# Ledger of designs, part 10: designed miniproteins, single chains

Each design is a single chain, and the fold is of that chain. pLDDT is the mean over its residues in the fold that is shown.

## One batch from the design tools (miniprotein)

Design m319
Fold by ESMFold2-Fast:
Structure m319 (fold): chain A 57 residues (1-57)
Amino acid sequence: PPAPALDPPQRVLRETLRQLSALRQAGASDEELREVFDRVAPQLDPEQREALRRVVE
C-alpha cells in the first residue's frame, strides 16, 4: 500500500545500512548482504534502493 509522505522511509534505509555495516564487520558474504537488500528493497524508493545497493558492493 502507498505510504504517506509524512513518514520518512529514511528510517528503514538507515536501519538497513546499519545492519549491512554490522554484517560486513562480522564477515558476512556478499550473498548475505544481497539477501538483506532484496528483503528491504520493495520498501524503498528507487533512489534509496540504489544507495543501499551500492553498500552491498
Scores: mean pLDDT 72

Design m320
Fold by ESMFold2-Fast:
Parts: structure tokens; sequence; C-alpha cells
Structure m320 (fold): chain A 80 residues (1-80)
């Protein structure tokens, strides 16, 4: 299911900590699939688990192509 795919990507994103370009790719893949509050919470949880170095890279990445709700979740999670 779409939810199962997002869960699998969340685990891979957490495992990519310290590999900023892989983390960026995996986050983009999650955001492409994310269309529910449950999936947005998986994005938030995965981002909160990352180190400050990985988060700093993700703050510079362009996610403007995704829906505003998905962009806001990324912005909020990375601000913490």
Amino acid sequence: SNLDRVRALAERLKASDGRPFEAEYLLAEMLRLTDSEEQRELVREALKALSEATKAHLRTADFSQFPPENQEIVREALAE
C-alpha cells in the first residue's frame, strides 16, 4: 500500500543519517507519496530522528514542487 511504502521510506531515511544526498532523495520520494495526515506524521517522525548535520543539508534543499501541506511539515520538523 501507499502507507506501507511511506513507512519503508521513513526507515530508510532514518538509516541514511550522515548521508545528506541520500536523505534528500529519500525525503523527496516520501513527499511524492504523502497524501494523508498519517503519512505526514511519518515524515515528521523520520526528520526528527536525523542528526543536526543531515537536517542542515535538508534545510537548503528545494521541495517547492510538493504540496504546501507537505512543505510545511518539513519546515516545522527541521526547525526543531
Scores: mean pLDDT 88

Design m321
Fold by ESMFold2-Fast:
Structure m321 (fold): chain A 65 residues (1-65)
Amino acid sequence: SMVEKEAAFNIMLVAAQIHPAVKVEERDGELVVRYKSSDAAARSIARGLEELGKEVGKKVRVYEE
């Protein structure tokens, strides 16, 4: 359901904000996510946010550092 997808997005967003190799910034209604390319967990979190963002109608941009 949409509620379950929104909950998953919010859980992943919290993970991204806590993870030391992920940086999250909100800019003009878009979520900008930067992750350290050498960190596989950080990459998975960033990709998860981008995928879930599409499902819940949130704009997410992902960059490797």
Scores: mean pLDDT 86

Design m322
Fold by ESMFold2-Fast:
Structure m322 (fold): chain A 67 residues (1-67)
Amino acid sequence: GVSEEELDVEVRTALALIYLAISKITGKATDKDIEFVKKALEYAREQGFEDNVKILEDALKELEKLK
């Protein structure tokens, strides 16, 4: 099984990617979407999940382009 921390990181990563997908479809990222991904990224870094950190850093860069 996965730890609660690992599950939390994976759920937050999935939600961040959903927000990115919606922003790409609409052509616009909201401040709330960007803030969510920033918080997800900080949590992934704090927990040491490097693969999720990389995914979330890339997602944040793409969202910032749509701001």
Scores: mean pLDDT 85

Design m323
Fold by ESMFold2-Fast:
Structure m323 (fold): chain A 93 residues (1-93)
Amino acid sequence: SEMEKILLKVANLLIDIFSEVFGELTDEEQSILARILRDIAEKMKEKNVTTLSEALKIAIEVVKEYRQTDPRIPKEKADEIIKRLEEAYKKAS
């Protein structure tokens, strides 16, 4: 489906961003990334998202929520992830 293709693009982008920001991911960091991707997928389904631009907006919102609520992700690293997602959003728009 079109949504599955967009989800895969967002997942691959977020995996790349996490690898650039954290380096080799710990099991804990991999767990956080997996939860973020799950929450992005759920919100995309709820909003019937069909564009990469809309999916990236959701990804930014989800990472911002984790920045506030998950103490396992350092705020400085969350800010770097958000910045890179915002750059991707600007290019997709």
Scores: mean pLDDT 88

Design m324
Fold by ESMFold2-Fast:
Structure m324 (fold): chain A 97 residues (1-97)
Amino acid sequence: MDSDIQQFSRRFNVPVSSMRTTLDTMDRSRDVYGNNYIEIMRSVGDVSDYVLYGSIYYIRTHAPVHNDDLDRAVQYLNQGDYGSAAVYLYRSMRTMS
């Protein structure tokens, strides 16, 4: 977990504290929205690239499933295609919400 947050920080050139704050906000929002991942992601209010990475990580950690859309979102994010990553993340959340 801490290793992943450090990798996020390095990849997106943002402070570790910012990534931790994003993930903590998502975790607190789960208490209100349960498994409605669309509302959890919306609660962050920031659509920067590192929020997409954090969102994918959060969903994979809390809802481990054979989900091709989520796997494609990870693949596009790793390629720097944030637009395609966001589209496939949204498709994944629609299936799980």
Scores: mean pLDDT 64

Design m325
Fold by ESMFold2-Fast:
Structure m325 (fold): chain A 61 residues (1-61)
Amino acid sequence: MIEYSEEQVKAILDTLLENKDSLPEDMKKEVEEIYEKYRKGEITPQEAFEKLRELMKKFGA
């Protein structure tokens, strides 16, 4: 199994933020909240990635 690295999580977050204008408004807000928490050190890279995966499933992506 491949563990989530800080670099991998950051790359995924950067990609989603770069494409945020194409996302539904609700999904965009959730992505921005996850990124802000990660940036502030409130959550780990692994927790950020898990939240993103849950969000993607919730929005049927």
Scores: mean pLDDT 72

Design m326
Fold by ESMFold2-Fast:
Structure m326 (fold): chain A 87 residues (1-87)
Amino acid sequence: SELEKLIDELAKFYEEAIGKEYAEAFRKTIREKYAKAKPKEQELLKRMLELRVEMIKLQEKEDGEEEKKLREEIIKISDEIEKLKKE
């Protein structure tokens, strides 16, 4: 699925940057969050993962300005997910 592709791309990055244990914990946590999430939260979680993948690709191209903009959007989406969880 599209979600699994995004999880795999991010987990591969985390495995290389931090380690396999962290990458596996990330996979498990995101899958659990997605499975328990309401449809609107699932859409936002997927969008957040898409933005994180884009941010990593921009970091590899040394585009710090665009990376900063994406980081701000990720924070905004994260806040929206937290608000939805309280409802």
Scores: mean pLDDT 78

Design m327
Fold by ESMFold2-Fast:
Structure m327 (fold): chain A 92 residues (1-92)
Amino acid sequence: ASLEQGIGLLRNVKKLVEEIKDDSLEDEITLGVAQIALAVAYNASKREGLDEVAKLLDEALSIVSSPDAFTPEAKQKALEKLDEAEKVLREA
């Protein structure tokens, strides 16, 4: 149950990050929702003792919380961290 819920949350965060195209108001709202979802996933990972997953989610959250979060480079970097977090979670 916890693992399936965690994977579902990570999948939803990845979709939100993938939908960000520019710095429009709509994409700023999408980015804000992704930041909240990442913070929730991070806190859940810390409570479950999934330290490596938590570290990767914290790195992704830092990227999407930066002033340059709307750049293609930041988006790609955040998606890579989320993909790695999902892989670690599935192997746990």
Scores: mean pLDDT 77

Design m328
Fold by ESMFold2-Fast:
Structure m328 (fold): chain A 94 residues (1-94)
Amino acid sequence: SDKAEKLALIDAAVDEIRKILKEKGLYTEKVKELIDSFESSVRDLIDKGQLTASALSSLVTGFLLRLIGEGLATPETLKEIQKIFDELIDKIMS
């Protein structure tokens, strides 16, 4: 189903982000909570049939700004995460 395919794409992207953060020693409890919250918000939008490019981009921007604002990732790591999200948006909204 379209819903199951979108959920699988979200799960794959989130797992890749978690892996990068773990490998860099940046996967703290706070970072885990922020990722879990992001994933939950996207899943909720998919479940309600309310996922738009704008809504997804807004959630991505909010997540990245929290990482920046709380000093939870390096600029290089943020760039890697942004690339994964850009690819996700292209895949899930197509």
Scores: mean pLDDT 85

Design m329
Fold by ESMFold2-Fast:
Structure m329 (fold): chain A 77 residues (1-77)
Amino acid sequence: EEAVRRGRELAEEAERESKEANELMKDPAKREEGREKLRRVNERLAEAARESPEAGRVIREAFGRRVREAMARSAEE
């Protein structure tokens, strides 16, 4: 169950960082910092998915949902 534990930890950490990054990006002064955090998160997740396919699935499921919600909000206004 190392893959499950790893996926859970990474998903939680990535979710927190993604949320922070998105919030930073809505602020003009911190927009670049938010972008940088998102890039780091994306790279880390991609690497984790390569190392563990099962962990990658857990992560992508969590992110797939988050990305859809974020895109919906952006499209709204």
Scores: mean pLDDT 69

Design m330
Fold by ESMFold2-Fast:
Structure m330 (fold): chain A 67 residues (1-67)
Amino acid sequence: GAAREEEARRLAILGEVLELLKKALENNGELKIEAIDENTIRLTLTTKEGTEVKEFEVSEEEKEILL
């Protein structure tokens, strides 16, 4: 697949980030976004209920756009 599939994957990751950000705002929590390595980003949501961690595999191009 060409650029269209890359764009769809990027939008899916952005959607997850936005959902976690909304949860952080609604639950008075904090969202942290970190690059772990060249191909992985980590999202950490901390609320009064606990900590949720999600990791996403990204391409170099996607990482440059997201970070």
Scores: mean pLDDT 74

Design m331
Fold by ESMFold2-Fast:
Structure m331 (fold): chain A 68 residues (1-68)
Amino acid sequence: MRSPEERLREVIELVKRRASVREIAEVLGVSQPHVSRLFRASRSEEEFIAQVALLLGVDPLLAVELWR
């Protein structure tokens, strides 16, 4: 099973590669509409990554550092 930190790193790589909502939803184990809702609630890609970290139970400060 993938750890929360491994799943976060995979999502960061997908976002940097401008991957589809479908691919991000698959890694997170949530629905595509859920991912689209998170994007709509986020003002930046950095904010989206911080929200993903919170959903996975990972420190959002660590997530922002990994995104930079």
Scores: mean pLDDT 82

Design m332
Fold by ESMFold2-Fast:
Structure m332 (fold): chain A 94 residues (1-94)
Amino acid sequence: MAEKIREAIDEVNKEFIEELKKTKTKPSGETAREIGRLFVRFYDRLREKLIEIMKEEFGFTDEEVASLSQLEIDALIVMTPEEQVKRLEELKAK
C-alpha cells in the first residue's frame, strides 16, 4: 500500500517539475502567478490520486470519501506514505 502511494506521489511530482521547467521562459510577474496556479494543480492531482487509491486499495465508497472534509484530505497528502496507510486504515475501521 505505501509503495502505491509513493508511486502516485512521484508521478504527480514529475508532472509538476516538468511544468515548472516550462514556466521559466515567462516574465517574472507572470511567472509568479503561473507558479501559484501550478501549485494549485499539483495539490488537485495529489488529491485525485489519493481518492483513487482510497477507493481501489482501501475499499472506500463515494459516500465515505464525500464524508471527509477537504482539510482531512489535505492533511493526508502532507503525510509520509506509511503514515497515510495507517491513517486510511483507521478511517476505514470507523
Scores: mean pLDDT 76

Design m333
Fold by ESMFold2-Fast:
Structure m333 (fold): chain A 92 residues (1-92)
Amino acid sequence: DPAAKRAAEERERKRLIELGREIREVSDQIMDIIRELSKVLSPEEYEKISKEYRETVNRLVEMRKNGMPLEDILEELRKLLAELQALLQKHS
């Protein structure tokens, strides 16, 4: 059914747009937490966390290039956000 196929393709396109929006929102939250951590961590600990964040982002970019679904990218970013939030709480 060509109409059903077009409807499914339109739903998938809208889903990918929404996932991209959520990924951007979570990435912004991660950057905000890293900024707050820069105020409470030692320079050495901050450098370590910044390096680990950069390495994680680079891995996710490579995984996406290799066909990893955006939902899985979003899940990995949410895990990173939770870990950073827990670290900030330990220093508050």
Scores: mean pLDDT 85

Design m334
Fold by ESMFold2-Fast:
Structure m334 (fold): chain A 56 residues (1-56)
Amino acid sequence: MLTAEQILAALKGELYPFLSEESQKIVKDAVRSGFMSTFDDDEELQKEILEAWEKY
């Protein structure tokens, strides 16, 4: 499960250099729609955010 700090970093675009273009698009779409459960429901996105957070 992602922490609030990891989700906030992703939402602020701080993790974009470490995310794929596909994951960047998913994050941007979640921000635009307000559909925050995307970060809980998308297991592949969670994994990529965790990997990006370790590199950040």
Scores: mean pLDDT 78

Design m335
Fold by ESMFold2-Fast:
Structure m335 (fold): chain A 94 residues (1-94)
Amino acid sequence: SMEEEIEALLEEFMKRVEEAVKNNDEEALRQTIREFSAWAATLPLEHQARLYERASERLRELSKTLDPERSALLTSLSGLLAWEARRLREEYEA
């Protein structure tokens, strides 16, 4: 189902983010975000908003388990994804 595909992709995204952050690999993190955004763009607008909301929440929770520097990075990324989710939700609920 679409919901199962979204959850599977979200788990893969989170795994890659965690690995990139653990390795201090900025290029891997940027590539992971680009691929996530590209896949999200193929979904209906409502599902894009939900995917970004879920990713933002997961990144915020992960940030609580990390050192201050990496926590700040993931908190900033979480905020950007939450902003995109709100923008997309306003667009499809209008």
Scores: mean pLDDT 83

Design m336
Fold by ESMFold2-Fast:
Structure m336 (fold): chain A 67 residues (1-67)
Amino acid sequence: MSDEAIEKIKKYIDENFPDLPEEQKKKLLEQAVAFAEGVMRGFKVPEEVALPIALTVAEIDAEVLKK
């Protein structure tokens, strides 16, 4: 995954979950990137397809962390 796509995921997390601690934001970013890279490898899809999926995973993970 490109640095530009990673930065987009990071920005999404910062904009939608500003109240999360930095450690949790980092964990969300790492998990979202790992999932997107897994999708790209497993399904052989381009980054543009995997990026929206990564953002959705970050949203779900953030909601779970709030509980």
Scores: mean pLDDT 79

Design m337
Fold by ESMFold2-Fast:
Structure m337 (fold): chain A 64 residues (1-64)
Amino acid sequence: MWDEVHERIGLAVEGTAESARKHLSEARDLAEKALSSNPGAASHFGSLLTTIGLGSEQRHLNEK
């Protein structure tokens, strides 16, 4: 599950802006499902969400 989230983030970096949004959304959904199964991962989930948010904004600026 955790590796699945990282894979989605990687796909977001490699794709187009629209594709990146889709993959980041899927990564968040997968992370939430993983957290639901293992609440102890909450700290890592929060950090990952912050990275996803920052990555999305950075990608928008760098895709020009």
Scores: mean pLDDT 62

Design m338
Fold by ESMFold2-Fast:
Structure m338 (fold): chain A 96 residues (1-96)
Amino acid sequence: SSERLKLLEELIELINKAIEYADKGDIEKAKKLVDEAIALVQKRLEKEPDDVVAKSLLELLKEAKEYLDKGDIEKAKFYLGIALGLARMELAILKM
């Protein structure tokens, strides 16, 4: 519970920063932050392989990175926004 809450807070911070750098046109920093977010979600999935929320977060972050690689910043931000929403919803549920 405590470790999962901390990882979600770190994930939310990384996604928010990735969106900020993408908005500024700093695509290399945005990609690095998305890679760090992917690594956090992958660590969670290694511990809990059947975690459907972690699987969804991983796919959304991978889609965001693919669009950053293609230079499609608006689609990248769209997928980052969905991932952010999902992470925030899970954090809210854990704090209930």
Scores: mean pLDDT 89

Design m339
Fold by ESMFold2-Fast:
Structure m339 (fold): chain A 92 residues (1-92)
Amino acid sequence: NAEELARSAIRDLELGKKLVEEAKTPFELDVAKALTVMSLAIHRLEALRQGNEELARLLQEIADEVSKAKTKEEMIEALDRGIERLREFLER
């Protein structure tokens, strides 16, 4: 179910945001980013298995934005945008 998958992705992005906010070292920030990107990749794979190409593309775009972020502030902004885009997907 695409709705359940999108809600699960939102929860994982919210957890990722918490890990980023709590990160005190560059290493902890890198780990938070890596875990979030991996979670999005798993959700994207499941979206593809469900035949939901739109959700799969959205999850990939969010993962790309998170991957490009260099600072804690940029990562939080990318995560907030990702959560917003997934919420918009659910309101269709």
Scores: mean pLDDT 89

Design m340
Fold by ESMFold2-Fast:
Formats: structure tokens, C-alpha cells, sequence
Structure m340 (fold): chain A 78 residues (1-78)
């Protein structure tokens, strides 16, 4: 069902966001970029199920990616 796919997608996005944050804080650029790619993939899968939910997921992904990249850059400047 759409509801189940949204819940599963939300959990996957949260998982990859947390992993991306951890990688950024450790300065692991390769791991960070892989987790960012997984966040994008989750948003794309949700768009295939529902354009409206996909738009919301893509906006959430954009904000999550910006936050992860900001953390990485701040760690490099420290």
C-alpha cells in the first residue's frame, strides 16, 4: 500500500540521513557521498508511487543533503 511504502521510505531516508551525518562528522567523504546518493534514491522511489509524496520527499532530501554537506564543510574548516 502507499501508506506502507511511505513509512518504509521515511525509515530508509532517516537511516541514510543519520549515516550521512556520522560520515560527515568523521570526514569520510566517500561514505557521505554514498549516503547522499541513497537519500536521493529513496525520494525517487517515493515519486514513482505518488507525485505529491515524491515532491515532499525530494524537498526533505534536499534539506537533509544540505545539512550533511554543511556539517562536512564545517569539520574541514575546524
Amino acid sequence: SLEKKLEEGSKEMEKHFKEGVEAALKGDKEKMEKEIQKIKEVAEELRKESPELGEMAEEGARLAIEYVEKLYNEQQEA
Scores: mean pLDDT 84

Design m341
Fold by ESMFold2-Fast:
Structure m341 (fold): chain A 69 residues (1-69)
Amino acid sequence: GADARRALAGSGASHARKVLGLPPLTGDEGAAFAEARIASFSEERKKILKEIGEKLREIGDEFQKELLG
């Protein structure tokens, strides 16, 4: 089944980690949780930065219009 193979792909990451000599963590969910939090925070910050960028672009366009007009 496709779902089983997707799960195995995820498990493969943990297995590769073990093969690379990384310590098997007790409570791997904690690491996954922390990474998910960081990702969600990064996405939120990216959205804010995009909004700031759009505002700066509008200001730039207005300034250019005044300078040329």
Scores: mean pLDDT 63

Design m342
Fold by ESMFold2-Fast:
Structure m342 (fold): chain A 66 residues (1-66)
Amino acid sequence: NAARLQAFFDEAVAKWEKQMDKYIQAKVDAAAKISEELAEQVRKQLEAERPAKFQQNIARLKEILA
């Protein structure tokens, strides 16, 4: 059932997004203990890298589901 496969795919993507949010927040929080400026740089860098990581995750999911 294509609709069920799409639902599982969407759930996997949502789960990955939550994990990425946690990962970024943990890195930002660690950097904030050193300086707010470093925390801002870390946030910007990780958010800039997020689209590439998203595409990698999508490619992996497509490979598993193929």
Scores: mean pLDDT 82

Design m343
Fold by ESMFold2-Fast:
Structure m343 (fold): chain A 66 residues (1-66)
Amino acid sequence: ERTKIAQEVIKLLKENGYSTGLATEASQIILDTDDLEEAAEKVEELILANGGSRELAEKAREIVLS
């Protein structure tokens, strides 16, 4: 279920010190993007653009694709 995936990514971002705004933006990408591979790529790009590590971005991608 997409809502569970979105909640897992929100949790990951909050655990790593990111704002509620960024977590909400990532969640919206997951919920609004029809293709999960595309959603995973966009979330990865969002994390990297906001100073997140490659490792964090890869972990978020794995959650979206699970």
Scores: mean pLDDT 81

Design m344
Fold by ESMFold2-Fast:
Structure m344 (fold): chain A 68 residues (1-68)
Amino acid sequence: MAEERLAALQQELQAALDAIRQTLARRMSVDQEIITQADLQAIEQEIKDLQAQADARKAQIKAEAAAA
């Protein structure tokens, strides 16, 4: 069960990252660079936050599984 939850979490994270990348690529493909430095920084921070949240949840799930 923990493995299933970890897989689902990784899949969800990957989907979120892909959605961000797709939106960014679409904006960039629309007559090149409309994206400001602040926009890129905000996207980078969002990705870091998502990865940090996923890592914390992975650790929690693994700890719960190990205690069982």
Scores: mean pLDDT 75

Design m345
Fold by ESMFold2-Fast:
Structure m345 (fold): chain A 66 residues (1-66)
Amino acid sequence: GNPVEERLLRRLIEEAGLSRAQAERVIELLKEDSDAFMAMSDAELARRTGISVAQARKVKEILRSL
């Protein structure tokens, strides 16, 4: 597999509290358009991925720390 993608997947599960399916959906959306992903509000990201607004905020914090 992609080692960068697998490390991000692990961080999303462990630090943001996402399920594997939710983390995979986040990575899928990020791979489609990373600029559009980061431009989404926390509420819009939560709606599109089935995570909470607090989890969406944490996801963006993780991505900014890379």
Scores: mean pLDDT 86

Design m346
Fold by ESMFold2-Fast:
Formats: C-alpha cells, sequence, structure tokens
Structure m346 (fold): chain A 89 residues (1-89)
C-alpha cells in the first residue's frame, strides 16, 4: 500500500533514529513503532508520533555527543511513540 506523506515522513524519521541508536531496548521499540506506522491512518496520532520520534532522535544525538541523560529521555519518547501507535492501529 502507498504511504501517505505524513506516514512516509514518520518512517524516514524512525529510520534516521535507528541508524544512530546503539541502545538495544531503544532499537527494539523504534522497530516496533516502524512496523505499526503504515497501519496508522489517524493524522493527529501520526503528528504526535512524529513529534515524539523527533524528540527521541534529538536525545539519541545528545547521548552520542556525551550527554548520558539523553539515553533515558530517548527511551521515554520512543515508548510514548509506540504506545500512541499501538492505540491508533
Amino acid sequence: MKLTPLQRKTVETLNDSLLISKDSETVKILNRTLDLVPQVTDEEALREILELVQEAYKNILKYNNGDKSGIKKALEYAKKALELAEKAV
């Protein structure tokens, strides 16, 4: 099935986050979210998921640059994104 522009942007942001993440739990959660995003048709849920994944990405970058607090925040944002995706399917 052809992805909507918002689904495509969310998938791209998830893939970008996966490329830079080395934490196994965060990777597992992001992969689960990636599997669900093509099934999410609610645009408001997709916007919220995208914002949460963008915050996760930002915090993964902080962790990779030496800010240890970034890993916990990235995991929290990733978990919230997955919870929204699971509710929206």
Scores: mean pLDDT 87

Design m347
Fold by ESMFold2-Fast:
Parts: structure tokens; C-alpha cells; sequence
Structure m347 (fold): chain A 62 residues (1-62)
């Protein structure tokens, strides 16, 4: 949902890639593809490529 996507983006902007990935995973459990995708993007922007990859996998499974 929009709240999860906003949280993921904020975490990414703070350089918290792991937080962004965790938000994407939570969204995936609720079948929210948009939030999971935003989480993956935020983690990548934070420079945490491992977290970004984890979030992207969550997006693909949603």
C-alpha cells in the first residue's frame, strides 16, 4: 500500500537499505506489488545492493 511504499522510500533516502527491503517484504505478504517495487528502488538508491536484490525478489513473488 501507499503507506508501506512511503516508508520504504523514506528509509532508502536515509541510507537504510535494509529498512527499505523489510518494508518491501511486508508489502509482498499483502499482495501489494507497487509497495514492494518501491521498496526495491529505495534500497537501491541507498546503495545497499544486497537489500535491493532481496526487495526485488519480494516484488517478483508478489
Amino acid sequence: GAKAAAGARAAGERGDGAGAAASAHEVQLNYDKDGAEEGARAAREAGDEAAARTAWISFQRA
Scores: mean pLDDT 62

Design m348
Fold by ESMFold2-Fast:
Structure m348 (fold): chain A 83 residues (1-83)
Amino acid sequence: MLDDYTEAAVRLARDAAQASSEALGGKIGDLKNMLRGIEMVEGVDAALKVADEVLRVLEEYEKQGSKVAGEAKDSIQSLVDSL
């Protein structure tokens, strides 16, 4: 269900926001794979709704001083722009 996907994606977003620079690429990859999976199963509109919540979480961490959250946010925004 969309709520279950949103909860799981938000958890991955928090993991990315708290990642080391070395681990960040892998965490961004996990987020992108999840959003692509949602697109394939539920469609683009569902993937965009989940991505909006992911971007909100990443922006909150970026405002708190997380540079890795900012990098993750920019990468996920690029994916959203390609959907």
Scores: mean pLDDT 84

Design m349
Fold by ESMFold2-Fast:
Structure m349 (fold): chain A 138 residues (1-138)
Amino acid sequence: MKVTGATHLTDEEKQEIIDFVKKFIENAKKAGITGLLTNDSYEVNIEFVDPPEIPLGIFGSATLNGNKINIKINAVTRDPRLADDVSLLEQVKFRVLRELSILANLPFSDKGILSSSTKKVTFEEAKKDPILKKYLNI
């Protein structure tokens, strides 16, 4: 796993995201999830990107290029629809969680708290989801 690109996160906050992603993948493997994310032949890379590199109003995307899964995440802009007490780290962790959930082909990725608006759900609220608890385990 590589983490690169533009961010307003500290080195400690970037390490928290790396550890979160590793733990999610390990827990998805333990839960018997099969797919690109849990296949050791694929390299997962996270790139923090400026808003113009992803479509306006989108905070994350994932693409496959050969054996590389590239996750692009906006880690520089806040969603102005979230309360001011929701840190950029919490918003970025939620953006990463959403892309990981899609890549894991989880049945809730298009429904409930992940589907309607990533813009109104905090990472701490997402961790309380019963389906997500087994993959987060933090």
Scores: mean pLDDT 72

Design m350
Fold by ESMFold2-Fast:
Structure m350 (fold): chain A 93 residues (1-93)
Amino acid sequence: SKLEELLRKEYPALYDFLVSKDPERAIELFEAVRELALEMKIDPGALDDVLAGKDLSIYSEETRKLLQEIVDKLKASEDPLAAIEEIRKKYGP
């Protein structure tokens, strides 16, 4: 898929992480994570940066804490869609 190739190029750590959770629904999971991030005013690339172990000093302390909480919740869950909904309930409108 050309879309899968683009996601692996632009968000390699995030996409590979989602594939590890649910390979058949990885694109759908990416869309759900992207929508959540945008509602929370976070760049999806920031979540990729956390998963890739990149330097997060470009983000505020509040943003770094929020990014880490999201990533930790997603890593701990065997159901990433349920994890996204729990985060949405905590921080969403």
Scores: mean pLDDT 81

Design m351
Fold by ESMFold2-Fast:
Structure m351 (fold): chain A 56 residues (1-56)
Amino acid sequence: SLEELRKKAGEILAEYLKYLEDGFTKPFDEGVKSYEKAIELQKEFERIVAEIKAAE
């Protein structure tokens, strides 16, 4: 449902922000991996937002 898609978008956004924070606060090697994960989550968020807009 559209409501579930919006909930998933919010969950991904929260996880994205956590990985961004880890990217700045963790040791360099772990921070780079966290930043890469944030980039993946950003792409997934954009895809879900596009699905929501297409369903509206």
Scores: mean pLDDT 83

Design m352
Fold by ESMFold2-Fast:
Structure m352 (fold): chain A 70 residues (1-70)
Amino acid sequence: AEYAAQGAKMGAERGGDAFTAGLSAVIGAGIDYPENIDAAMNAGTFASQGALDGGPERGAEYAKKGAEKG
């Protein structure tokens, strides 16, 4: 879950948008949980919503929760 959170935060900070936060969270989740598509999908979806709700910090929190759920 740590790489999903880091990816989401970096994506939101550098890209400045929910899509980049979500994509970076998916990549991070692939490192945390290889071959777990549900973890990657949940990390991406949650990261995008978190970034919309409260920027990089919230994106990271939501990405971690999404990755841990899947």
Scores: mean pLDDT 75

Design m353
Fold by ESMFold2-Fast:
Structure m353 (fold): chain A 81 residues (1-81)
Amino acid sequence: MFEETKERLRELLSKYPDVKHVVAVGDAGSVREVVEAARSLGYEATGIDSFERSKEIKEILDKLKAKYAGLIGTTAIYVRE
């Protein structure tokens, strides 16, 4: 549920006060919800469908300079300063 995702994301990101960009990696639907939650909290957000881009995920994250922050459900959360 969107409100629960938003709350969990807020709690996770409280450990990263200088974060400006959130990268969500997972299944398309879950990623979309996390991206919308991040944007509603004032962050820039990028979503990556892990099924479509599994072979390129590491390269994309490295290009974005994103660091692993944690999980929300099955969605992996990365942050960029």
Scores: mean pLDDT 76

Design m354
Fold by ESMFold2-Fast:
Parts: sequence; structure tokens; C-alpha cells
Structure m354 (fold): chain A 82 residues (1-82)
Amino acid sequence: SVEERIRRLIQEIAADPQGVLAAAELAERLGVPKELVEELREKSKEYGLEKRRTPAMEELERLAEEHPELVRELLLRAFTGE
């Protein structure tokens, strides 16, 4: 399902600190609360990493264009459920 695909992409992105920073920017664009987005950005900065687009991030951004509400919900759940 689309939901399972999005969940797998988020899990893959979360395993990569550069992906977490990119996911924070997408989450902000989709309307996830700024406080949660800022926490992710601060955690990513501690690793001294610059944002880079990964294939997983490109696919997640594409799915966010087609299913913005679903991607927003799953990102919010991932950020608060961990």
C-alpha cells in the first residue's frame, strides 16, 4: 500500500542523519508543528551535517505531492512516536 511505502521511506530516511534534516524541511512545508521541526534540526546540527537530497527523500517528496495529508500524519507520528 501507499501507507506502507511511505512508512518504509521514513524509516530509511531516519537511519541517515542527512535524511533526518531533509525530512524536517519537508515536515515544515507540510505544516507539522514548528517545535517538533526545530528539535529535529537541532539534533541534525550536532552531527555537523549539511542537508543533501537522497533517493529516499526524493521519493518521499514525490509522495507528499500526491498524498500531503498522509505523509504529514506519518511524519508527525514518526517524530512523536520515537
Scores: mean pLDDT 74

